# Designed miniproteins, single chains, continued (5), part 57

Each design is a single chain, and the fold is of that chain. pLDDT is the mean over its residues in the fold that is shown.

## One batch from the design tools (miniprotein)

Design m17962
Fold by ESMFold2-Fast:
Structure m17962 (fold): chain A 76 residues (1-76)
Amino acid sequence: SVEELKKKFKEYLEKNDIEGIKEVILELVEQGHDELASELLAEARKYLIEKGKPEEALEIEVEYGVKLLELAVRSV
């Protein structure tokens, strides 16, 4: 559920679990929750940059962009 994904996102942020953060965002995109995925991506980006991890933030953004392109191609 969306509620469970939001809960997992907060837990992964608290644990500094980059892979977990990424999994939640990509799962939201896969399920078509694009607005929420974008919001959580922005939150994760801010968090990681403030923690001095801009490379991890970039990795998540790249994976997100690739996922969006894959879904767009599949839908045509």
Scores: mean pLDDT 83

Design m17963
Fold by ESMFold2-Fast:
Structure m17963 (fold): chain A 80 residues (1-80)
Amino acid sequence: ADVEVTVDGNKATITVTGLDEEQAKELAEFIQLYFGAKVEVEIDGNTATIEVEGLDKEQAEELAKYIEYRFGGKVTITYL
């Protein structure tokens, strides 16, 4: 899976290509449970967009590493 993470203040937008619906749901539940963040998920074809509020930069980087480790693929983080 290819992953782009955009961080704008306390909001992160995670765009993932190549995850199925079950993997996207697993990721959203992980974020809610382990980081206590508010999460919104939208799936369009083979692309999942996950919007997260309440993560700091270190948590966003940790999340990106988790996605890379768990699902594989390229991860890019952009800070606004």
Scores: mean pLDDT 76

Design m17964
Fold by ESMFold2-Fast:
Order: sequence, then structure tokens, then C-alpha cells
Structure m17964 (fold): chain A 65 residues (1-65)
Amino acid sequence: GPVYRVTLKRNGLLLGEEAVVLPAGTTLELEDLRVDSHGNYHGRDVATGQRVLIGGSDIASLERL
């Protein structure tokens, strides 16, 4: 599937198997990206294979690669 580059707007939370606090400006590459009914972005980190959840308000930019 397509890969998306996500850059965080503020200190955000990356919720996979464990919660990780990531600083503003962190860039992640995600596959299987979808948005839920609450505006949360769900995906899988390409580098680690870990599932991730990011609040829509914590995203600075989203680019399809």
C-alpha cells in the first residue's frame, strides 16, 4: 500500500504496543494509514512494523510518498 510521511506539530504520543512521547518535528513513515471517526490517524511504522495512533491535531504535515 502507499507510504505516508507524517511530521508532528507538537510533542505527540505514538501509541503502539507501548506509549512513546515524540518531540515536535519528529517525522514518521507510515503504511496502512486510516483516519477514525474521532479524527485519530492509525497506521504502521515502516521502520519498526509497530502499529501507531496519532491525534489529528498533533500532525503538522501529511505527505503521500
Scores: mean pLDDT 78

Design m17965
Fold by ESMFold2-Fast:
Order: C-alpha cells, then structure tokens, then sequence
Structure m17965 (fold): chain A 85 residues (1-85)
C-alpha cells in the first residue's frame, strides 16, 4: 500500500524536523501548527499525520517551557494514536 501525501504537507513535516534538530523550537512549533491545520483540512482530523503534528507541536512547546499548552497537545496526540493504532 502506497502512502501518498500532498507535497506541502511533506515539506512542512521536513521543516518541523529540521527546526527541532537545529534547536529552534519556536520555529518548530510554528511549522507544526501550520502542518496540523493543513493535515486536518486535506487529510481529515483522524489521519496519522494529524497525530504526528500534535506530538511535534507539544514537544516543541514543552522545550519552550509552555508546559500546560504542551500537555494539552500531547494528550490530543495520544488520543489520536489510540484511534489510529
């Protein structure tokens, strides 16, 4: 089975990873928010990319010290992974 994602979603996923690897968690959070919005719009809210975007956003916010916001996104990611798995 072939997993085909829109090019913009793949580009944003790479940008999130690159920003996080560079330690630029502010940029990682910004790109993860954009990825989350586009993934929900184009793939639907139950798609695994949405869960990945929520996890990436939560992780970046945690690194920025926004612990309460991070916990909310990570909880949403866990709920999504449970549905997908």
Amino acid sequence: EEVVLPPRILELAREVTAAAEAGDYAAAAEKAEELLRLAEEELGPDHPVVASALAALGKALEKLGKTEEAAEYLARARARYARYA
Scores: mean pLDDT 79

Design m17966
Fold by ESMFold2-Fast:
Structure m17966 (fold): chain A 100 residues (1-100)
Amino acid sequence: MASKEEVLKIVEETAARIEEILAANGKLSPEVRAGIEEILEETRKKLAEAKTPEEMLGVAYEALSRLTALALSVETDPAARAQIRAVVADAADRLHAMLE
């Protein structure tokens, strides 16, 4: 069963993994970190208002999309970009499994 806390945890863990990848390549600037924090703050607010599992997942998928766009806007290394996409895909699979 999807809880708001479990959905938020997946998004926050995904953001942390993306930050680790970007930091390893020297791409985690204060501006990028602030952008990630803004996405997480907006996600927390939207999740608080979500009333159904479908609404919670919609919020989480939007957050994953925004995190991916931000990370791939600054990361140019093909291997790191592939790692970011893999982390996001794993998070999306975990969120989908919570509907079962």
Scores: mean pLDDT 86

Design m17967
Fold by ESMFold2-Fast:
Structure m17967 (fold): chain A 62 residues (1-62)
Amino acid sequence: SMEKIKEGEKNIEKAKEKLKNGDLVGASEELKKAVKSYDEAGDTKKRDEIIDEFSLEAEKLS
């Protein structure tokens, strides 16, 4: 549903903010919420894209 997609987008923005602030644990929790929201919406492509994007960002910070 569009509501689940919007929920996922909000969680992604929160994850990005936490990641920028060095809160890797908080960013991971927000990412998990976003993944669940996109999965429930049936948007598996967007789910996979955000997982890949955040994996690359986490590697860059390591």
Scores: mean pLDDT 78

Design m17968
Fold by ESMFold2-Fast:
Structure m17968 (fold): chain A 55 residues (1-55)
Amino acid sequence: PDQAALDLARRYAALGALSVEVLPNGEVKVILDGSPELLARHAELEAESRAQAAK
C-alpha cells in the first residue's frame, strides 16, 4: 500500500532519520544513527505498520 509506505517514510524523516527511502515493493528503508531514542520510536512505527498490514 503506497499511502501507508509514504506515511511511514514521512514519520521516520520527522524523527530525524539519516536517510529514508520508499522501495518499489512498498517497503520503507530507514538509516538511523543508532540513537536509543530513535530506535524506540522506530519500534513504535513498526508496530503501527504491522497493525495496518493486519487490517
Scores: mean pLDDT 68

Design m17969
Fold by ESMFold2-Fast:
Structure m17969 (fold): chain A 61 residues (1-61)
Amino acid sequence: MEAEKQAALEAGRRATELFRQGDYEGAVEVLREKAASLEDPTLRAVLEEGVESLRRAAALA
């Protein structure tokens, strides 16, 4: 659904902004909460991949 794609994109933007501010935990939470609310398994998997990517980036910082 178009609405779910839009919601996933907005969650990604918000998470990126929080990550830039140094709020790594907040960025991960935003992506996890949105992934849990999505019905599309592909979009959910994309957001879960984003969480893993952010965790790896934070560990290297």
Scores: mean pLDDT 78

Design m17970
Fold by ESMFold2-Fast:
Structure m17970 (fold): chain A 67 residues (1-67)
Amino acid sequence: GDREEAERYANWGAAATAAGRTELGARYSLKAGEIGGDPEAGKRAAEAARAGNAVEAAQYSKLAADA
């Protein structure tokens, strides 16, 4: 996948989650995983985002983008 595009979506997901926009954060995290080639990491980031765990969401989003 496009690593640079995946990283942008991962960063947007983390920022949205930290701002309390958890559903938007989850959607960006899922897309980061799809583009980065690790949809399971993207799903875990989305789950963390919906739980309000911005730190865990950022960690999984980075893994999704780096795949």
Scores: mean pLDDT 79

Design m17971
Fold by ESMFold2-Fast:
Structure m17971 (fold): chain A 59 residues (1-59)
Amino acid sequence: SHMEEEERRRREELKRRSERGRDALEQTLKEGSEGLSQQEKDNLQHGIDSMEKTAEEMK
């Protein structure tokens, strides 16, 4: 139905947004290695891990 298609589209959009956020944080860790403290790197990694868990739950 139209409603089921709309819900699927919204779910796909949220998944894509979560994936883009994760990729952006991963790039920040990779590029920021000389400018970030260990604690800041750990905080970014925690954010990546949280986004991956959210993406898994959206399957």
Scores: mean pLDDT 72

Design m17972
Fold by ESMFold2-Fast:
Formats: sequence, C-alpha cells, structure tokens
Structure m17972 (fold): chain A 81 residues (1-81)
Amino acid sequence: HMEKLKELKEEIDRLFQEARAALAAGDWDRVYELVLRISELLHEAEKIAEETGSPEAKKLYDEIARRHQELVDAVAAAEAA
C-alpha cells in the first residue's frame, strides 16, 4: 500500500524533527528513544515496500532509509564532540 508507506514517511519525518530537537537540547535519553522508534518504523516501511514491489515504493523507502542514516551519522558526530 503506497498510502500506508506515505503515512509512515510523514510519521518518520515528524520523529526526525523531534530527534534533531532532542539532539540540539542534549537530551540523549530522548535521542536514543526516538532513534529506536524510527528504526522500528523504518523496518515496517521496508516490509511494505517489499510487499508492494513497485519501483515507486522502493524509491520512497530508499529516501526514508537515507534520512535515517543521516540522523544516525549526526548522532555519532555529536557523541564524538
């Protein structure tokens, strides 16, 4: 279902915003909680993309996965600082 995948993207986008805000505030417990939640939703998005089997669904999942990697990289950089 492309509609469900798009809804998951919107939810994940909101969680990305919350994670960035928590990271800026130095709220590490909240950052890790949000990263875990995003990872769970990313796994759901992967399953939907695989079930859908369309190139559009694959591209949408790849966009979500890329943004998740950007967040993970930002968290790692902040931990190293």
Scores: mean pLDDT 83

Design m17973
Fold by ESMFold2-Fast:
Structure m17973 (fold): chain A 83 residues (1-83)
Amino acid sequence: KKKELEEKIEEFKKFLKELIEEVRKNPSEKNVEEALKKLEQKYKELLNYMKNVLSAGTPETIEEIKKIVEDAKKEILEVYKEK
């Protein structure tokens, strides 16, 4: 389970990077909204996984993931410009 959590976190980071790159290629208001929606969905899935395993969901791990999400949102909003 611990190993699986690490793998899921790495997959999540990779997903976020790909998502940001897609938005950069076609920065439209709709694409940004879709990207933020996908990010929120993946984030919720990861949190649910962590809740279901004992050694996951420690305050530090949750905080790390939250920071990753915040950083990704900032990058997506950056390409959104003022919209």
Scores: mean pLDDT 73

Design m17974
Fold by ESMFold2-Fast:
Structure m17974 (fold): chain A 67 residues (1-67)
Amino acid sequence: MEEGKKKSYETAKETTKKSLLEGKEKESALVQGAKAGIEEGLKNGLSFDDAVEAATKGALEGLREAE
């Protein structure tokens, strides 16, 4: 459970950062990061709500770190 949340968070964070470095606007980067994080969380057995929460936090952190 904790491991799945961590993977969802890290996937969202890294995807958001990569999208921003590629020159995508913040909204597009956040959407791509959140989507990737949610997919990773679901693959690791998280509920949809837990995957959304972890991915959202990761995507926002990715945005913060890229700025």
Scores: mean pLDDT 82

Design m17975
Fold by ESMFold2-Fast:
Structure m17975 (fold): chain A 62 residues (1-62)
Amino acid sequence: TERLLQEGDHLERRGDIYRSQGNYTKASDFYREGSRLYREAGDFDRSDRLDRRSDELRRISS
């Protein structure tokens, strides 16, 4: 569980970096993977937050 949360945190931070660079497609991909790891760890609140953020960036990057 702790390992999955740590990996999720890493992917979220990676997504934040790409978002700050205007690379919304890469940011969305990292947020989606981070969301998956949070969900596997049982952290549904953080998972849902990253899913929404990923979807928003996907829509903008189209």
Scores: mean pLDDT 84

Design m17976
Fold by ESMFold2-Fast:
Structure m17976 (fold): chain A 89 residues (1-89)
Amino acid sequence: SPEDRVNQAINNLNNTANESIKLSESEETKNEILKNAKDSIKKAKEAYKRDGEQGAKDAEGIANGGISGNNSLAKYDVEKAKKEKKKKE
């Protein structure tokens, strides 16, 4: 159902956000991922409320965008930490 798809997308966003937070080195990046996940979940829920089928498609897109954003934030933070570690060695 549209509701099941939206719930699955939001669940995936929550799970991947938690994994991105675990992989991130800086508190700043962890907080940015948390904020992005919360904002994306809110927007996805608001999209679904407008129109069931089209709103579900919009909600899935928003949730997937949030996942992509969180992955990019975590990747950048890890790469930055690796560069800083090399400078200290």
Scores: mean pLDDT 83

Design m17977
Fold by ESMFold2-Fast:
Structure m17977 (fold): chain A 68 residues (1-68)
Amino acid sequence: MTPEQRALAVRILTEVLGVPRAVAEEVVDLVATRGDRAAAVRLLQAAGVAPSDAEAAVAAIELLAAQG
């Protein structure tokens, strides 16, 4: 994942879903670096994101990571 793709993913999580930046950065790391989709979805839900939005956000980050 490029720095620009990481910045985009963090921005969507913080500006669209309202999650704190530290949580957004951890979610991106879980998906892009560790491949731990389930942990990323659980962390987003713990931060107050609806289950469907958490799943969609993680799927989008996986797609961006696959392009790097």
Scores: mean pLDDT 83

Design m17978
Fold by ESMFold2-Fast:
Structure m17978 (fold): chain A 67 residues (1-67)
Amino acid sequence: SELEKKLKELEEKAPLVAEQAKGNLALMESSPLDKEGKKKKLLEEMDKVLENIEEVQELIENSELIK
């Protein structure tokens, strides 16, 4: 599924963020209400996060954000 594909990409680029996403997914799956809608929204949010992670990673490489 696209959700699993995005989680795999997130796990490769930011493993800690992927763990957070997995935790949120597990909590969402505990709720039977609008499960499909919530997963779609999460997928869209993860897509934006992956794009932002790449941009932030490039920023970190060019500056000392964490030192």
Scores: mean pLDDT 67

Design m17979
Fold by ESMFold2-Fast:
Structure m17979 (fold): chain A 83 residues (1-83)
Amino acid sequence: SQKEFDQLKKEVDGLEAQVEKAMADPKVSKAELEKLIAQLNELMKKLNELADKDPSLTLEVTKLQARLLGLLSELYLKLRKLE
C-alpha cells in the first residue's frame, strides 16, 4: 500500500507539471485539456480505490485528491474559455 501510494504520488506530481505547462501555453488545444482532465479523473479513481483498500492512508490520499481537484478546477475554467 505505501509503495502503491508513492507511485500514485509520483504520477500526481508528473501530471501537475503537465497541467502547469498546458496552462502556460497560449496555443493549448481543447483536446489536450480534455486529455489532462481524463488523466486527473483516472488518478482520482485510483486514489479512492487505495483509500478503500488501506484506510490508514485516508489522510494522505485526501491531501492528494485536494491537489487533483484544484488542477481540475483550473483546467475546466480554461476549457470553458476555449469553448
Scores: mean pLDDT 87

Design m17980
Fold by ESMFold2-Fast:
Structure m17980 (fold): chain A 74 residues (1-74)
Amino acid sequence: SMEEAKKKAEEGYKGGKGALEAAKLSNAPQTGMDAARKAYEAGKKAKEAAEKGDEELAIRYSEQAKRYSHMAGG
């Protein structure tokens, strides 16, 4: 549902933003920092897609944000 996609987009946005903040604070290696930036960018795109009512795109970018956040933390 669009309501669930909006929730996923907010989670992706917050997760990506948090991953970038954590990477900066921990002086993460270049690969971790790059992943964190990609997580935040994907999270922003998920939020934008949700605002435009694009359910499929919002979910896709939310999944990308989560994937890159995991890569940044590993």
Scores: mean pLDDT 86

Design m17981
Fold by ESMFold2-Fast:
Structure m17981 (fold): chain A 59 residues (1-59)
Amino acid sequence: MVSKTFTLSDSADLKKIEKKLREAGFQVTVDEKNRTVTVTTEEEKMEEAEKLIKEYDVP
C-alpha cells in the first residue's frame, strides 16, 4: 500500500471529499488546519483517488 498527501484549494469542501473517498473504500486522514488529505491505498487504485479529489477540489 502507498500513501499520498493532497493539498486542497481554500474553497474545497474537505469533509465532502473525505466522505466520498471513504465511500469509495479508501483509507483517508484529513488535516483541516493544513487543508490536506492523505489517502492510503494500493498503488493501482491511487489514480482513482486522485481523480475523485480533483472532481471535488473546485475553486
Scores: mean pLDDT 79

Design m17982
Fold by ESMFold2-Fast:
Structure m17982 (fold): chain A 95 residues (1-95)
Amino acid sequence: SETLLRAIGLTLRAIGLELDGERTGDPRLYVEAAEEYIEAGELFEKEGDLELARKLYEKAIELAKKALELAEDPEIKKRAEELIERAKENLKKLE
């Protein structure tokens, strides 16, 4: 499945961004990682892997919260808050 290959690629990219965020402390990298994890989760959800989608949404919330802790820029904080809301709404739909 092309959707599955895309989901895997986004997950690998998100892991790389998360590791770079951990090394540098740059909140922008945590925001980008969270966004990629949400997108990957949505694709896994489309493919029927609801358990993996849930884990990716939970990871996105974790990283977006880290971005909020580190960020001084109001724009980065707003983006992180929007990602937390999106991932929480996606989790609620999985029940």
Scores: mean pLDDT 91

Design m17983
Fold by ESMFold2-Fast:
Structure m17983 (fold): chain A 71 residues (1-71)
Amino acid sequence: SMAEAIQRAEALLKENPALKKDLQALRETARQQSMDSETIIAGVKEILEKHGLDPSKFSDRELYALFLLAG
């Protein structure tokens, strides 16, 4: 569910402040460039890989929740 995705995303962001900072930078870029959801999800996957996380373990819903909650 969306609620479960939000809860998992919030926990991950609390445990990794550097990940949160990079996602906040992506949010600013998304605002300035009017990025669509697919482009945002691709950017979140790249940020997760940069931080040693496997993006294939996350649904698109969980990836988008990370983006929204980082702000």
Scores: mean pLDDT 85

Design m17984
Fold by ESMFold2-Fast:
Structure m17984 (fold): chain A 88 residues (1-88)
Amino acid sequence: SLEEAIERLYESLKKAGVEMSREEVEEMVRRLYGLSIAVLVLYLREVLGLPEEEVEEVERELAEKFGARPTEEDWEAARELLAAFRAA
């Protein structure tokens, strides 16, 4: 689960001597999950040209599985990353 991922990362970082608060780790994990989902969805839609129905199904399954949904900021960042990748 998302909460288990947050706790595992927080404990691992503490053990490694990285000084981050639990709240900072939670924000980082949530942003990574949201951004990753947004990037994948845009890649399937814009690069691979999958039908919208199939893209919506993947987005729904990923959001449910990871308990995270892309924020508007995540979608904007994902569009910029995909544009940079396609320009390279």
Scores: mean pLDDT 79

Design m17985
Fold by ESMFold2-Fast:
Structure m17985 (fold): chain A 83 residues (1-83)
Amino acid sequence: MEEERALAEEIEARPEITPEDIEAAAEAYKRGLIARGVPEEAAELAAEAGREYQLLLAEGVPEEEARARVLPTFERAQALAAA
């Protein structure tokens, strides 16, 4: 049980994330936002923040610190979506 859980955590800790995967995810996220009626400018900022966040994680930046660094861009995207 604990051994099985540790193995699952190890698999999750070693995802083969490439720069291509990060770009593809940002593109999909942007398209999903636009499809849901989010303004294109807001969707672009949100996708940019998501891309930057994933790149920071890939560089070994802690999740909490990476979130803090991209938060202003996410807040700007939300403000544009609400306007």
Scores: mean pLDDT 71

Design m17986
Fold by ESMFold2-Fast:
Structure m17986 (fold): chain A 68 residues (1-68)
Amino acid sequence: SREEIAEILLKNFEKELSKIKDEEIRQELLEEVREILEKYVAGEISMEEFLERMTELYKKIQEAIKKE
């Protein structure tokens, strides 16, 4: 289900976010993850839009880690 996929992805993103030392940046990105997952579970965004947003967010997280 979408809800099960969202739970697995949230855990994976939380693990990646834990590598960010700046607490404010980490919390802002975590909130973005939660918002995208909530919209996906609610059926407010398509599978294509969801994949695109999650891919861009993953890049933002990697960039934040690299800048530290």
Scores: mean pLDDT 84

Design m17987
Fold by ESMFold2-Fast:
Structure m17987 (fold): chain A 60 residues (1-60)
Amino acid sequence: SLSKEELVREVAREVGRKLREIGDAVQIKLDAVKAMKTETDKEKLEALREKAKEATGGGP
């Protein structure tokens, strides 16, 4: 069994992994928004929106 200090370290590692996954998903959305701000073609904007949805696993 793990010591109290080892358990805290393991929890910190798991939280770090989950935060990185969330950060990656947020970055994909931010990159899509940035691309949309510079794109004036409505068809390309719709394509970027669909790509962002796919990349973030089907949530808003």
Scores: mean pLDDT 70

Design m17988
Fold by ESMFold2-Fast:
Structure m17988 (fold): chain A 75 residues (1-75)
Amino acid sequence: HMEKIKEAIDSLDLTEEQKKIARYMLEKGKTIDEIAKELGISKETAVNLLYEVFEKLAEKGVIPKISKERIEKAA
């Protein structure tokens, strides 16, 4: 459920940019392209930041492991 993911994001040692990208995608349903434009970063950087967040969530057992390609397709 989304609430557990939000709590995990708040409890993880994430950078401010990693928290913003995770919240935009999960809470607001923004695409990778939209997030990259809002943060003033490249799409590649946005994908990498989101992948790092999902890796940390998977390490904590909150979500299953996700490939980088799957994140790119979700954009």
Scores: mean pLDDT 71

Design m17989
Fold by ESMFold2-Fast:
Formats: sequence, C-alpha cells, structure tokens
Structure m17989 (fold): chain A 90 residues (1-90)
Amino acid sequence: MDLKKEAEKMIETLETSDDLVLIKSALYGLARFYPKYFVENKEKVIEALLKKKDKFGDEIISFLRSLLTGIIPKEVAEALEEMIKAIEKA
C-alpha cells in the first residue's frame, strides 16, 4: 500500500518534472526499490521519457544504461532495454 503510493509519486515526477536530477532519482528509485511497479508501469514510463527526449534524451539513455550495469531482476533489465530502444527509435 505505502510502496504503491511511493511508486506512483515517482511516476508522477517522471511525467511532470523538467529537472534531470529529479527524473534520474525517480528512475533509480523505481528500478531499485519498486521493480514490480516499474515493470507494471513500463509503457507509462516510456511515454513520459519520450516527452523529455528532445531536452534530455542522451542523458536519460546514458542513465538507463548505467542502471543496466548493476545487479537487477531480469524483468527490470528487459524494461530498461525497451525504454532505451524506444528513445533511440524516436
């Protein structure tokens, strides 16, 4: 219950923030601490990141790649790879 509320706040930050530090913090928090909700909301996260690509595309891709270098669940790694590919294709 509390975990879902924290994940929702992080997703809202991705949708509403133009601050790269806050965007990176939300991505890190979702991938590391709320992996289930990150995967469940993968399409919504991709949509939010695509809206930021013109301003922060390269920095977001670099950060997502940095998250892939850590020990993470397979489903989170797959979600991160889909996010990277979506931004690169756009």
Scores: mean pLDDT 82

Design m17990
Fold by ESMFold2-Fast:
Structure m17990 (fold): chain A 99 residues (1-99)
Amino acid sequence: MKIEFTTGSGRKVTIEIKGDEITVTDENSNLSWKFKVLEVSDDEIIAEWTPVNNPEVKRKVKITKDSITDLDSGNTIKLTPEQAEALKKIIEEVKKLKE
């Protein structure tokens, strides 16, 4: 499944879901990241984050409805309302794939 959205800054983002793997592409920069889903709960997802062009870089992240936390550094990024809405749709699709 593919989900496309435009951010408030005009950046086009494509999200592709294939099994337990989510690929996020920023089409303006042509940069892509892979998220491998490790754990899914009602309120959060634990995933392994990897840049497509640098696959040796692996980090664990905790994704909630309104934030993304890097579990290795403890750094938390708060999402804008538009980003949170997009992430909510991703979480709903990932939950369907757990069947």
Scores: mean pLDDT 71

Design m17991
Fold by ESMFold2-Fast:
Order: C-alpha cells, then sequence, then structure tokens
Structure m17991 (fold): chain A 91 residues (1-91)
C-alpha cells in the first residue's frame, strides 16, 4: 500500500511536468511520460528483471489498477509505467 502511494505521487509529479518539448529533429516528446518510463526502467533494473518478465506482466496491470483508484486523472501511459515500477519493487 505504501509503495503504491509513493508511486502515485511520482506519477502525479510526472503529470504536472507533462509538456510536449520539441527535439532538435522537430519531433515532440512528452516529458512526463518519458520520465515515468525511465523511473520504471530503473525499478526493473534494481530488481534484476525486465518488463517482459512473466511476474512483472502479471502484477503490473493489477498495480496500475490500484494506482488509478488513488490517482484517476493520470494518463494510461503513466499508470502502466508506475504499475511496472510497483511490480518490480514488490518482487
Amino acid sequence: KETIERYAKIGKKAEEANTLIPNPDGSLENVGETFVEIEAGHSLAVAGVTSADPAVQALAPKYAEELRKIAPDLSDEILENMGRAVAAEAL
């Protein structure tokens, strides 16, 4: 529960920073979504697993659903990446 609340706060901070920034090649990047993808990658690396791990694939959607109950205004991309981070920390 405390882990879910912590990642809900991280997701909310990412959503607040969620601004399209032009890259030098003219493409647009969503800063908040990129930030949570990096955070999820870090949590997975620390746990020694990947997003393709069967345990992560089974748990991440459940934790994303719990995160949505706490922070319903977060984008699906942010919720999915935070769900992966929670799953990695739960292992």
Scores: mean pLDDT 74

Design m17992
Fold by ESMFold2-Fast:
Structure m17992 (fold): chain A 61 residues (1-61)
Amino acid sequence: SEAEKEIERILEEHADVLTPEQREQIFENIKKELEAGYITPEEAIRSARLAVEHLAAKRKA
């Protein structure tokens, strides 16, 4: 889906900050919720951005 593509792009843009395992974990978790219909595509993209921001903030602390 378009949302899955955008999420993958967001995670790939932060490959230098996130480990491959963290990227895969975030993607799979969001994908499961999106496929189950628990979240909208817009919410899925927002969740990916929030996860990246949270991990980036932890590395600054």
Scores: mean pLDDT 79

Design m17993
Fold by ESMFold2-Fast:
Structure m17993 (fold): chain A 87 residues (1-87)
Amino acid sequence: MPSLEELLAEMERLLAELEALLARARKDGYVSDEEMERAQEIAGRLAGVVLEILRRSTDPAVRERALALLRRATELMRELQALREAA
């Protein structure tokens, strides 16, 4: 099983991937179907990692960090969807 450190690193990696995808979409002025599908896959994986962290960690700082990363991912997904619909 992955360590808590590995799970937090995985969340940060997935969040960075979402942020890079949004930055690319903004530069191009549109969100492709493939980009939206990939963003949804990343968001789903992020939610799974958060659930695993919350099951394994009793450290409130670790739990708060995981939830903050999940909230940021939700915000990025909302921005990506808005960009797709506004184009």
Scores: mean pLDDT 83

Design m17994
Fold by ESMFold2-Fast:
Structure m17994 (fold): chain A 68 residues (1-68)
Amino acid sequence: SEGEKLLAEFEKRLKEAAKKGLEAIQETVREFVEEAKRLGLENDEELRRRALALLHQALSELQAAKAA
């Protein structure tokens, strides 16, 4: 589905962004929101829930990298 393709791309970009820093993560989130709106998925509850889980994981990876 378009939503699953969007989530897979978001996960990949978030992993790369977590290595670059918070600003890169914020830009990746902005791009995801814009693409979700373009695809008419802005009100997809499942997509939002899964995207938030991926974001929390990326933020945790960023914090772990700074602590180590």
Scores: mean pLDDT 82

Design m17995
Fold by ESMFold2-Fast:
Structure m17995 (fold): chain A 57 residues (1-57)
Amino acid sequence: KEEIDRVMEEMEKQVKALAEQYKAAQEAGSPQSQLSEIMAQTSDLLLQTHAELEALS
């Protein structure tokens, strides 16, 4: 249970950081390629976290 909680907490921290990067890039008028990169990083993180949680069950 503690391992699952830790994985979820780390994921939330990283997702929040990526969301802030996305907002900052969007407000700064960054190119779509940069926005897409941040989105891809977020998707990869979520998929990796799901795989880790499945392995812990």
Scores: mean pLDDT 81

Design m17996
Fold by ESMFold2-Fast:
Structure m17996 (fold): chain A 82 residues (1-82)
Amino acid sequence: MVIPTVPAESLLPSLSDYAIDVDLPAAYKKNPEETNKWVLHMFEVLKESNLVPKKVLERTFEKIKPYLSEETQKKIEEILAK
C-alpha cells in the first residue's frame, strides 16, 4: 500500500463512518503496518490543514484505536496535543 500524497481536502472522505467501520478494518486485516502508516499520515495532514475540527479528529481517533499499534496511538496523541 502507498501512502497518498494528495491535498488534505481529498482525505476528508476517509473520516466517513463507512471508511472507519468498513474500509479501515479490512485494510488492517490485510496489512496492519501499512494501515498504521497511512492513518498516521492522514492525521498529520488533516491536523496541519485546519480543515477538520480537533474534536472530530479526537472522536475519529477514539473509534479507530483498536486498529492502531501502541506506537501509532502515541504519535497521533502527540499530533492532536499540538
Scores: mean pLDDT 70

Design m17997
Fold by ESMFold2-Fast:
Structure m17997 (fold): chain A 80 residues (1-80)
Amino acid sequence: MEKALEEIREALEAGDYERALELAKEFIEKYVKPLIEEGKIVEALQLYNELLAVIRKAASPEKAEELEEELDKLVAEYLK
């Protein structure tokens, strides 16, 4: 989990936003989605917020907002 967040941070710092988005989606599918499926919604959203904190710290505000919009769409689909 920590390693996955480090890889996302490294991709963002390198300006590789396509890779960062792919890794962030993989993080959600691997770690966040299972918690949602188990009904652990609070834990799932806490973990998602940790991912968003990494993105907000490593990317520009404008790019962080763009990435957050794409990830929010994915998480919203899993919460249905």
Scores: mean pLDDT 84

Design m17998
Fold by ESMFold2-Fast:
Structure m17998 (fold): chain A 78 residues (1-78)
Amino acid sequence: SMEAERQEALEKLKKYVLELAKKLPDVEIPKSPELEANLRGVLDQIGLSEEVKEKLLKSLTDEQLEELSRKISEAFGV
């Protein structure tokens, strides 16, 4: 079913994101405030802790965050 496929996709995405956050260096990469605000909302949909969200927003490039946002949106069908 689409619901089961969606749940599997979400679980894989959440695991990927958690592993990515753990591997990211402690480096601040400049981002637009608008992009950060939009992506924070998307990241909230996958139930990440505030620490993980801050790590991703701080250390990923705009391009990587945009790609992640797209993957999350696809998983949620929005």
Scores: mean pLDDT 72

